# Designed miniproteins, single chains, continued (2): the designs that were tried, part 36

Each design is a single chain, and the fold is of that chain. pLDDT is the mean over its residues in the fold that is shown.

## One batch from the design tools (miniprotein)

Design m5298
Fold by ESMFold2-Fast:
Structure m5298 (fold): chain A 70 residues (1-70)
Amino acid sequence: SMKDMALNLLEKLKEIFKDDPEVQKFLDEAIERVRKATTPEEVRQIVLEALKYVREKYGEKIPLVFIEVP
């Protein structure tokens, strides 16, 4: 499902940035928002916000390639 894909992506980001407490907190909040989301658009927006946050913080240092959430 879209929620399962989003949760898997956010969990992968948590593993990649496990030593960054600010990213961990942001991703934990994003995961809870995804679990409470009732529409596909809400899930998509949460994931895009999380990807934007880590991209802006780390830029070219991010080992994860940007991907679109369906």
Scores: mean pLDDT 76

Design m5299
Fold by ESMFold2-Fast:
Structure m5299 (fold): chain A 105 residues (1-105)
Amino acid sequence: AVPADVPQLQQSPGSLSVPEGGSARLTNAFSTTAPVTSVRWLNQEGQDLQKDPRFTISRDNAKNTATLQMNSLRAEDAGTYFDAVELSDGSFAFGQGTQVTVLPP
């Protein structure tokens, strides 16, 4: 068991396959003692996805969830994606990752 004062993150799905040109939705549910100040989504290289116009990041404060909506996926988008939650105490918590496979047309 994890102590109650440690951030709990449940990223889903663990893996998915999407055809090229298709869409994927990744969600992270979090439970934290400290308030969440920001949510980020990172690719396998640690690059922030907020600047990609094909990707939309949203947060639901009432449900403590963060969502990455990925559209118009390309073969180069295949890889592992991570949610990163920044807390008001300056700490960070990371999801376990979602492996995205992009299938050829």
Scores: mean pLDDT 79

Design m5300
Fold by ESMFold2-Fast:
Structure m5300 (fold): chain A 62 residues (1-62)
Amino acid sequence: MSESEIAALEAAADLLRVAAELEEWLIESGRLHPSLVEEARAAAEAARAAAAELRAEAEAAR
């Protein structure tokens, strides 16, 4: 894997982390309809898991 590809994986992981933080903020803000809270929570958890996997892949490729 190239250095550019590793950097792209790390950047993608950072973006997914920011997306998860934004969804968690929406839940905490109380602006989300209650029926969407569990869906948003699941999406935030999935995004954090994906970010961790991408970081692990980038680290393994070094």
Scores: mean pLDDT 81

Design m5301
Fold by ESMFold2-Fast:
Structure m5301 (fold): chain A 78 residues (1-78)
Amino acid sequence: KPVLSFEEVEKALKEKYPDVKVTKISDNEVLIEVGDAKIKVNLETGEYEVLEDGFDPSSRRKALEAAEYIKELAKKKK
């Protein structure tokens, strides 16, 4: 079972990163998009994988910050 639900992740990200797009891939995975940067996050472990690093370094950095934020939320829930 995922530590975080998609709804919890979407609400948390909209509060802190309102320009980040979050898409549900599966019950345990979400896709984070900022510009052309794409990161897949596992909601059970909080681990993430960069699928597309994008051309814009600013979009890439923001996507990574959002992924790290989800990882921290997963750690806090235990």
Scores: mean pLDDT 77

Design m5302
Fold by ESMFold2-Fast:
Structure m5302 (fold): chain A 65 residues (1-65)
Amino acid sequence: SAEELLKGAEGALEAAKEALKTGDKALARVAQHGAQEILNDPRASEEAKKLAEEAIKLAEEALKK
């Protein structure tokens, strides 16, 4: 559902933020994959897509450090 996708996007964003704080690259990869799945789901709301895009950006930053 769109609600489940929104919660998934919120979770991916929190995981990406945590990965940036801790340097946990495995967590960053999990966040990146989860966010990409949400962006690929046509049922995802614009809010969920924006959160997923932010999660990918932060996860990529964590992976580059």
Scores: mean pLDDT 85

Design m5303
Fold by ESMFold2-Fast:
Structure m5303 (fold): chain A 82 residues (1-82)
Amino acid sequence: GKEELIEEALELLEEAKKLLQEGNYEEALEKFKEALRLLVEAGVITEEDAKEMLERFEKLIKEGNYEKALFDLETLIDVLKE
């Protein structure tokens, strides 16, 4: 159900965070994309929200702004927990 999709998305976001901190940007992006897909399926965010979030994350990684990418990821995790 919705709760299980959110829990799986949270696990993927935590993995994306760890991968980002380890410098594994390609795998971090892949995990983030899958987490966003599950959040859309759960009805927590729209497809447009997911697209904008993914484009922002990709841009931040490409620019080397890892601190902002990490902050945005942590903010999303916090919002989903409460």
Scores: mean pLDDT 88

Design m5304
Fold by ESMFold2-Fast:
Structure m5304 (fold): chain A 66 residues (1-66)
Amino acid sequence: MEGLEKDQAERAEEYIKEAEELAKEAIESKDKSKAAALATAAAILAMSTGDAEKAMEILKEAEKGI
């Protein structure tokens, strides 16, 4: 596969983890504006990894906070 050396793969996994954490914060947030901002950040970060399926999963989790 193109462009995925060990360090790049580790970075992608780290971004996915960060996106999942942002989604959890969105769910825990009682402020709808903050929840929407966190959900948007989580979706953007997940999409930046190129993993569309994981991005959709994270977005669905974040939507629970909105």
Scores: mean pLDDT 70

Design m5305
Fold by ESMFold2-Fast:
Structure m5305 (fold): chain A 55 residues (1-55)
Amino acid sequence: SAEAAAERLGRVSEEAFERALARARTQPGNPVLEAASLAVATEPNEANRERALAA
């Protein structure tokens, strides 16, 4: 859901969040859902990634 996606975005690093949003805006579909998937996949910090996946 969009709410779960927003929660995941809030748990990744600011750098991963901004990169994912910029990239998602160039793709068709819901930018929040796309950004959440991209941010989790590209988050370099394992603890941030685990917290995002738990959302």
Scores: mean pLDDT 72

Design m5306
Fold by ESMFold2-Fast:
Structure m5306 (fold): chain A 89 residues (1-89)
Amino acid sequence: MLAEAERLAREALRAEAAGRREEAIRLLGEAAELYIRAWARKAVEEYGEEKAKELLEKARDEAVAAAAEISPELAARIEEAFDRVLEEI
């Protein structure tokens, strides 16, 4: 999972360098979802489902706020990624 997230992040950097901004944002969102999913699995293993949900909801609020400073499109994709992962817990 993390190796795939790293691959997507590297592809996003290449897309950005090539001027493909929309593709870069999409790839960053896909990479973020994989990182969030890996982190969520660890949180569930260590703290249980209820506590993991609380930690993920707080992390979502912080990550979405940070992403919004860069791009509203990135912020929307990060929020969607957290919501998808929260549904799986």
Scores: mean pLDDT 82

Design m5307
Fold by ESMFold2-Fast:
Structure m5307 (fold): chain A 80 residues (1-80)
Amino acid sequence: MEKIKEELKKLLEEQMELGVREVELAVEIVVLKKELPKLDAEEQEEAKRRIEELEEELRRIAEEIEELDKKIKELKEKLK
């Protein structure tokens, strides 16, 4: 049982770290989108490219969080 608890703690810590990064990326995207109409055409293209890069990373992190959530649920079931 202790090994399952240690693994669960590790997965929960990883989930928390990814959650913090997800929030950081989401905030950066919102800030860039808000600034977008104030930029010139060349700066807008650069900002749009940055937004796409951040949105792609955000999607990847969301998928990792979903996989961790599944593993956490499986381990919690084993602690019955």
Scores: mean pLDDT 83

Design m5308
Fold by ESMFold2-Fast:
Structure m5308 (fold): chain A 117 residues (1-117)
Amino acid sequence: SITLTESGGGTFKEGSSVTLTSKFSGDLKFVFTLSWFRQKPGEPLKLVAEITIGGLKSYAEEVKGRATISYDREKSTLTLTLNNLKKEDTAVYYEQAVVLSLPPSVSYGSGVEVTVV
């Protein structure tokens, strides 16, 4: 019921910044949490950052202090900014929306590739 369209991937230099954006379509009335996950080559999917509809934010330890997650309700956009990029940030990034239903439903974006050189 919710479609997530991500953008902002590509190839970036080490020490630079990237801004990933996900645009939402569909009924956002019951969206409870919005998250960015990433999957590095040869590793499992890991949480990067999360924001609740109440505005509470959390960050994975490896990006803490250099990541910012923001949700703009009027524009229906979720944004993740990563500063001071490291080669280890090379991954496919996925946004996730959790909808408050019974059972809770989960929507994922198709993934956006980030390569740090």
Scores: mean pLDDT 82

Design m5309
Fold by ESMFold2-Fast:
Structure m5309 (fold): chain A 83 residues (1-83)
Amino acid sequence: DADALNAAGNAALAKGDLPNAIALYTKAIALAGSSNADLYNNLGIAYLKAGDYDNAIAAFTKALALNPANVTAKANLAAAKLA
């Protein structure tokens, strides 16, 4: 399910397995639907750590559009734009 994929993505991210983290978060978004701000924020963090700044910016922008009060997504978007 989407929660299990998100948890697996978090574990991959913690280990620095960025390709697997990206793939798992992408599958979680596909199952949960495109309205989950936390999944987009997690995907953005994985892209940012991978040095994929364009995809990180897109993911954080989507997270912030879904939840404008998400302070973490706002901070991460600023960091991705400066990288």
Scores: mean pLDDT 85

Design m5310
Fold by ESMFold2-Fast:
Structure m5310 (fold): chain A 81 residues (1-81)
Amino acid sequence: ALTVDASEASPETVVRAAEAGLELAKEKNAPEEALELFERAIEAARQGDNRKAGELLEKALSLLSEEDRNEIGSVIGKILR
């Protein structure tokens, strides 16, 4: 399972990671529920709630196929590092 740890990242970095995840999920025709969770993660990150943003990103990724989750989760993790 991919773990999203946003606690050490700035809110601006978490916003970029969530936005990148949303764009990739849209390109892969992800479920609407996953897209909604990515959008909520962006909103949480914009409010400075990195913990909530991370939890929402993990939930969004859990709704994806294993291949899409691994690819998108890798991109998110790279941005957060």
Scores: mean pLDDT 81

Design m5311
Fold by ESMFold2-Fast:
Structure m5311 (fold): chain A 60 residues (1-60)
Amino acid sequence: MIKFSVSFKNEKLAKEIAKKLNEEDPDVTATVDGTTLTIETSLTPQKAIALVLQLIGESL
């Protein structure tokens, strides 16, 4: 299991990404505190980061 955090400029974007992460993969737990998104997952770091980047792209 890995745990990492990503900071966004926009709290709304962080919350939207967290919601989508929790819906996309049951092995991902995403929580938001202000503009900081914390991800805890059994996925590889590469897969977890790729999923976050994909969902950011879809939100643009």
Scores: mean pLDDT 78

Design m5312
Fold by ESMFold2-Fast:
Structure m5312 (fold): chain A 68 residues (1-68)
Amino acid sequence: MPSPEEVKEALVAEIRREAERYGVPEEVADRWIAAAVKFLDENGADPAVAAALRQLLRRELAEYAASR
């Protein structure tokens, strides 16, 4: 099973990759990463919480891409 640190690192890497793909400014991407990491740290890096954050991110990025 992945460790809490591995779950957090995987989420951060995915946010960074998707942000770069859609041309999200570094300032905004850093803010998303900081918020996501803080939320995971406060919730024990639960894989279910990470999955919910990934779904939220995908929805936000799809909306952002569609508006471009």
Scores: mean pLDDT 75

Design m5313
Fold by ESMFold2-Fast:
Structure m5313 (fold): chain A 49 residues (1-49)
Amino acid sequence: SGRENAVALAREALETGDPETIARALSLASFSGSVEGLDLVGEAVRKVS
């Protein structure tokens, strides 16, 4: 499903450590409306900070 794809992209983005890629993936994950997407957003913010 689309949600699974967005979440997978967010996870890959976190591993790359590239801020631009992370920002794009987070936008997609947020739009998916999944619970896992919210968790990934929180983790990404902590990683960047």
Scores: mean pLDDT 66

Design m5314
Fold by ESMFold2-Fast:
Structure m5314 (fold): chain A 82 residues (1-82)
Amino acid sequence: GKAEEGLKKAEEYAREAERAGLEGDVEKAEEYVKKAKEYARKVMDDPSASATQAAAAGVLASSAGAGASIGLKRAGKELIKV
């Protein structure tokens, strides 16, 4: 359903955020973190989503920000507030 699609999209954007961070692309990393958080929020706000799906979405949102931040710091750059 929509919750499963939202989770898959949040996971995809979280992976892209980490990749952009490792490449040192601050703007792309921030954009992908924002998209991961937006899809995660859609899952958490979906009344048909299970508690497990909502929890997974929360973890993905946190992971996207952390992964991007670590990658960017290794490139000598930092995230602007997303």
Scores: mean pLDDT 76

Design m5315
Fold by ESMFold2-Fast:
Structure m5315 (fold): chain A 68 residues (1-68)
Amino acid sequence: GARAQLNALKAYLQSIPGVTVTQIGDTTVTASLNLNPEQQIGLVLSLMGDFPEFSVSLKGDTLTVSVS
């Protein structure tokens, strides 16, 4: 279910240096990034590949991932 997918995503994001999960909701996870632009792009592409059922948005240093 969505909760199990969000918990798995949270654990994955927390394992990455420079990524801090700031909020977890019913359908979304928000994280703050302390990464350079190239690393941010790499993370977004990795998330799109590993979690294709999720919607990924990056605005400045804030990453938002939503389950659909």
Scores: mean pLDDT 80

Design m5316
Fold by ESMFold2-Fast:
Structure m5316 (fold): chain A 77 residues (1-77)
Amino acid sequence: MADEYLKKGEEYEKQGKFDEAARYYTLAGHEYIAQGDLEKAAEMFEKAADAYEKSGNTELADIYRKAAEAVRAQAAG
């Protein structure tokens, strides 16, 4: 469930485990897409991008930043 993944992401972020946090935010984003909540999905991919950037994974940060933009555009259309 998306809320469970979000909660795990927040717990890992509090522990400074940003790579693990980003993975759970990514899972939450995909679950929100499956539920049709594109705005929440975009928020999750933005959180994943920020967490990947903090972990030093700039490639994944860029990927999820673009994913958030694409999902937000879909939500608006």
Scores: mean pLDDT 85

Design m5317
Fold by ESMFold2-Fast:
Structure m5317 (fold): chain A 91 residues (1-91)
Amino acid sequence: SSLEVARAIGHLLAGQVYLDEGKYEEAIKHFKEAIELLPEGSELRARAYLNLAKAYDKMGKKDEAIKWYQKAIEVGTGKIREEAEKYLKEL
């Protein structure tokens, strides 16, 4: 629905701000909320998976980072998939 997508975009933007600020736990909460609001296989959901993986990676939570990078690769296309593959190789 349009309302769910709008709320998900809000969470993606908030999560990105927290991620850029180094507030990884807050970023994770927002990216997880975005994932719950977005349909399976959507590019926005793949973006949320990629950013969630980056947050876990920055926290040193390797197992969680691997899980979410793999999800971003599975459902993502183009740049999102390429970024997820690159970061996963660096783990």
Scores: mean pLDDT 88

Design m5318
Fold by ESMFold2-Fast:
Structure m5318 (fold): chain A 125 residues (1-125)
Amino acid sequence: SEIVEALRGAAEVLLETEPFIREAIEEVRRNKPSKEELLEKFKEMVDYILSTHEDLTEQVFAALAVMQAFAEVALEYLSAEEVEEFVEEGTKYILDKLKIAPDSPAAKALEEAREAIIEEIRRRS
């Protein structure tokens, strides 16, 4: 998926430039948190992105890139069903926190990225 590859590229840049995000992903690899704990950590990352980025498009893309990176790590130890549930709840949190209008281009981009990430999870199961 071109969307997933773009999100992987964005995640690689974030890991190099954002120590807080890098440390969060490394903590997930070490501690292998539950689906619920993973979701809480992701919410913390979204809140951080909102505090450090002012442009809505950049906030959406960064949040999606972190969500994809968390999903990829989580697939090593959680079931595909648990990781899909994480992606669904994570997407809902992004929509709610960024106050994205349902019919906006940002909402469409979020939905397309959610579908692409879930399709990638299903291909790996």
Scores: mean pLDDT 86

Design m5319
Fold by ESMFold2-Fast:
Structure m5319 (fold): chain A 60 residues (1-60)
Amino acid sequence: MLTFEIKIENTTKLIAAALIVIGELPEAEVRIEGNTLTITLPDDPELIALAEELKEKFGE
């Protein structure tokens, strides 16, 4: 399993990012701590690539 952390200062953007991850990556475990979105995925290159794309889109 691989874990990605995305820091998002804006609460609305953070919630939007979490909802997108839950919808597009149902195999992912999602946690929110403060302004950090943590995504844990199985070692699947396709899922990892999609998570990295979301990190780039929503990350600061």
Scores: mean pLDDT 77

Design m5320
Fold by ESMFold2-Fast:
Parts: C-alpha cells; sequence; structure tokens
Structure m5320 (fold): chain A 78 residues (1-78)
C-alpha cells in the first residue's frame, strides 16, 4: 500500500471517529481530504463514496455518512 492510500484510509477512519464525537465539521474536512487523495490515486469509486459521505454529513444524516465512509475504506483496502 502506498503512502497516499494509507493517508486516505487514515482520513476516513478519522472522519468516522469525528462523527462518533459529534464533530461534523471535522468529519467533513477529513472525508474531503480522503476524496482528494482517492482522486490522486485514480480510485474513482473511493472518491465517489467519500463525496457521498461529505454530502450525507452536511445534511445531518450521520448513519448514511458512516455507511459511505466504510464503503470508501473497503474500496481502498482492495
Amino acid sequence: MDAQRAAAIENLLGALESLDRGDIDGAIKQAQGAADLARSLGDEKAYEYAQKAVEAAKKGDIEKAKEYLREAIETLEK
């Protein structure tokens, strides 16, 4: 696993932790960072899931945001 892929996964894990603490703004920032890294890796699926997580978090749909973050992590671990 290269450094960018590892960083993307760490950002997504951090976003999940931020949502568990009620830090929605922190989660959005971390998920956006992961999306940018996924795009740099050419991982369009991970980028799409990370973007969907950002949008769900912005709408206050925390459960859906967590689902999308987990999907992005699974995609990047392959």
Scores: mean pLDDT 86

Design m5321
Fold by ESMFold2-Fast:
Structure m5321 (fold): chain A 59 residues (1-59)
Amino acid sequence: AMEEIEEKIKEFREVLEKDPEDKEAWAKKAQEILDYALSIGLEAYAYATQQLAKIFEEA
């Protein structure tokens, strides 16, 4: 559910902090989060998309 999405987003932030230049790892992790969110529902997908967009703006 949403808690699982938040955990995956936290893991995504850890990947960014560890290697901010590895765009391939970012894309893979982001896609995994979005695929999972979409499996829960459209609102979860929208939430995940918004959170990832904020992280990319901060990076």
Scores: mean pLDDT 76

Design m5322
Fold by ESMFold2-Fast:
Order: sequence, then structure tokens, then C-alpha cells
Structure m5322 (fold): chain A 62 residues (1-62)
Amino acid sequence: MIEPTALKEELEEKGFSKELIEKAAKIAELYAKGVNDLTEEEKKEIEKILKEVQEELAKALK
């Protein structure tokens, strides 16, 4: 599980919030489970977290 772990570490180094790091870890765990095993609620949660991560990235880049 190189890519999910690397993403979590990179977020820490970039100074993202603990909440956002935890959400990223949750996404990585759900992705490891496989898309076909995800519930509709889990898929919506992933999409919401991804949007929040993108917003935080945009903020950090400014």
C-alpha cells in the first residue's frame, strides 16, 4: 500500500489539518477495499472528502 501511505505522509509534510489527513486515510482504506464493495454512502463520502482535499490544496498553493 505504497500510494495511500505516501499520500498521507505528503499531506502531513504540507501542513494539512489532522482532520483532512484522517479523511485522506479513510479514502485510502475504502479504495483498498475496492469500488464494487463500496456502499452508495461511502462513495458520496469519498467524493465529498476529495472536494475538501482539493479546496485545501488550492488554499495551500496560494
Scores: mean pLDDT 66

Design m5323
Fold by ESMFold2-Fast:
Structure m5323 (fold): chain A 101 residues (1-101)
Amino acid sequence: SSDYFQLGQQYLDQGQYQLAVQYYQQSIQLSNNTDPQQFYNLGVAYNGLGQYDLSIHYFQQSIDLDPNFWQSWLGLGHSYSNQGQTDLSRQYYDLSRQLRE
């Protein structure tokens, strides 16, 4: 729900990534899994935890729902950069920028 989404966002902003994950997962369960923003936020929280494979997975779920959700392509760029996958990271940064224009 939007309440769980807001709690997730508050904990994310405070760097409390485990609590952010918990509330975003609750929000996703209540949203019929149709909101790309929810999966994007879960990806951001997992990236904050250093769990880059889970971060990539949830950014991909966001993109599967909305391929024009440029923030998730940017998120993939960040996660792949953190894994040292520099060329793949640059490709996703470029795609994110193209979709935003």
Scores: mean pLDDT 87

Design m5324
Fold by ESMFold2-Fast:
Structure m5324 (fold): chain A 84 residues (1-84)
Amino acid sequence: SMAIEALKLVKELLEKGETDLEKIMEALQKRGISDAVRPLVEALLEIYKKDKEKGMELIEEAIEQLEKGVPLEVILGKVQQELL
């Protein structure tokens, strides 16, 4: 899954200290990952900047849910609720 590959790369970049959305999205594009994941990456990054531990936990949970076949839009909705 392209979304799973995206979130694994996002996790790696965050662990290396990269928190710039555009730089993260450029890295995803270089691997052939579509801009369709941008809203999810943006929401996760916003949570990570506020609470790094919670952000990382949500990325891991999102990967697990995608592996179980949960649609990207459902995962995005759940992650966006954490910003409220």
Scores: mean pLDDT 86

Design m5325
Fold by ESMFold2-Fast:
Structure m5325 (fold): chain A 100 residues (1-100)
Amino acid sequence: MLTPEQAALQGAVGDAVRRAFEIAEEARKKLSPEVGEGILELVTAVADTAFRLVAEGKSPEEILAAAEQVARELADKMGPEGKRVADEIVQALREALAAV
């Protein structure tokens, strides 16, 4: 069973992930199929990392730092437009975690 703090963080991550998929869907309409697939992989990897760290009892700062690292590594393969979308996805997570 999650602590109340972990439940709040899980909710915040869930909200950020929903927003990230909205950003990814809009980006995919304007970017190449290859970059679009990369963005979906990035959202999935960020979500998996963030939810895992919430379950492990990590702080919002640790969750954000790990998600930023994963997003950076994947975005480096997508070029400037992919990096911009990755930054928007990470910003959504940062804002959601700051609201908790």
Scores: mean pLDDT 83

Design m5326
Fold by ESMFold2-Fast:
Structure m5326 (fold): chain A 114 residues (1-114)
Amino acid sequence: SLPPPERVELRFEAELDADGRVRLTSIRAIVDGKELPTRKVTAEQLRKMAEAARKLAEEYGNPGARALADFFRHLAETNDEVELPDEEGREAMAYLLSHALGIPLEKAREILDA
């Protein structure tokens, strides 16, 4: 397991589309000032992540899981693929989502691995 980091940051990158709307294209994990690797995630994979979060929200009444489901659904509707944190960065994202949204850590991991 990784030693506990002093600082974890998620960095969101966005582009302006042809209609002047902001389109989110990547999320990057920065741990103790170091950017961690990312992977390409398809719209189909984002829909699976959204569905996993939706099921958690419905089963346990978790509002953070509902917000996360809506977020991944929106990413899937606006992108064919996005860059998301991979490996150690994915674990850092799971920890941050768990604490920020009140989702159990193992459920945050399941959503990001869907």
Scores: mean pLDDT 84

Design m5327
Fold by ESMFold2-Fast:
Structure m5327 (fold): chain A 83 residues (1-83)
Amino acid sequence: MAALERGKELYAQGRYEEAVRAYEEAIAQDPDNAEAWFNLGVALEALGERERAKEAYQKAIALSKDPTSPVALEAAQRLNELL
């Protein structure tokens, strides 16, 4: 929980590499957290890490219980833009 919120704060400050580390910590604590995988993808995309961002978005989609959720829909849109 704290790692995910810290990641969001770091991302808002433009501290993308630190945000990636915080999101990776959140995923280590809860690997099924679709929001953490989506946020990791967004931060990786900001760093130009296109292939790693694609993998993170694919995980966010796969872990979403509802494919019409905001996380699943935004992850799918961003993944399509990276193909």
Scores: mean pLDDT 85

Design m5328
Fold by ESMFold2-Fast:
Structure m5328 (fold): chain A 56 residues (1-56)
Amino acid sequence: KEKLENKLNTVEEMIRTLEEQRKEAIEAGNSTLAAQLDAEIEKLQREKEEIKKELE
């Protein structure tokens, strides 16, 4: 349980960092980078949901 909680915290931090990078990419007009970051965020969000299901 603690191992999954630590993994959840790590994934949440990664999502936050990528969301900030995505915002910067959008503001800079870099649509290609923004799309790549969106895909990475979606992957991490799926992983986050899987961890949450295991913790329930």
Scores: mean pLDDT 82

Design m5329
Fold by ESMFold2-Fast:
Structure m5329 (fold): chain A 62 residues (1-62)
Amino acid sequence: MEKLKEVQKLLTEAYRALLNGDVERAEKLIEKLEEMIKNGYLTPGQKQALERLRKLLEERKA
């Protein structure tokens, strides 16, 4: 439960950073989320949200 709350907070922060044009902050938050995936802390829905964030990050960097 605690880890899921942390993941939701990080997902929200990353999206907010991308929306505000803070690509560097969003990239660091996405890196943290990727580390959490390696440990199995994300639900399938959260993994999909992270993939969408990765796509949005790449679009902003391109």
Scores: mean pLDDT 77

Design m5330
Fold by ESMFold2-Fast:
Structure m5330 (fold): chain A 69 residues (1-69)
Amino acid sequence: MAPDEKEIKLSLARMGYSILKTHIKSNEKDPEDSIKFAKRALELAKAAGDEELKKELEELIKHYEKIKK
């Protein structure tokens, strides 16, 4: 557990969220891959302790899973 590790994880989570938001609109044919990317970004957000990103990613995953069924 390094002092700046949370900053790296937060940056990765932000990037993952941005990519997923774009993919949802452009690549609805592969929802399973998008969900896997979102779950990985969520783990990074949890590790970074960013509540806002964690909530956004959780809502995004839930929304996508409901559509996918």
Scores: mean pLDDT 68

Design m5331
Fold by ESMFold2-Fast:
Structure m5331 (fold): chain A 66 residues (1-66)
Amino acid sequence: MTLRVTFVGSVEQYIGLTLRLIGDPDVEVRRVGEDTLEVTLHGSPERAEALLAELRADPSVRVEEV
């Protein structure tokens, strides 16, 4: 599953989220803009759905499936 994550919150929230995603071995993160990340999930479908739900619940980001 590949997600486009656009950041609309504070710089501190952006840094925290980026570090959390980079630290996950099943997650590939590519920067496609100043405030936009492309996130590819290589783990189980359950982990992918859980991360998608967490990102959708976060008001500091906008998430789109690509």
Scores: mean pLDDT 79

Design m5332
Fold by ESMFold2-Fast:
Structure m5332 (fold): chain A 63 residues (1-63)
Amino acid sequence: SLYEKISEAMRKVREIAKELGKSVEELLKDEELLKKHFSEEEYNLLIKAHENPDELVREYLES
């Protein structure tokens, strides 16, 4: 599901941020670093969730 994919991507963001000694916000702003550690699908989901959380919730509900 879309929710599961987003949850997994966010879990990976938290893990990588911790390993690098960065905040989640710092990692999310670093496009090159995100693309290095995440698939294109995961990257696109993370950017979408960060920029428009309300729109993402709307898509999750599919109604």
Scores: mean pLDDT 71

Design m5333
Fold by ESMFold2-Fast:
Structure m5333 (fold): chain A 86 residues (1-86)
Amino acid sequence: ETEEQLLAFAERAEEYARAVLEKMEELAKKNPDKEKAEEALRLAREAARLMLEAARAAKEGDFERALALLEEAGRLYERAVELAEE
């Protein structure tokens, strides 16, 4: 189950990474605090990078690494959204 979900994610990882960045750019444009907006974008870019690394790990059969990278990406993205909405 989890392995199939990770492989399905890996096939569309670039699409998901773009969606994450587009959403964060939209939120950052609305935030009057430029420092928070810039930090939110930095965290979102790092999250997108980790998502692409997770996709590569999954394609190579390293599902433990893929899951760990996705968990870290999720944590960074949550922090980015929180900062962008402040």
Scores: mean pLDDT 83

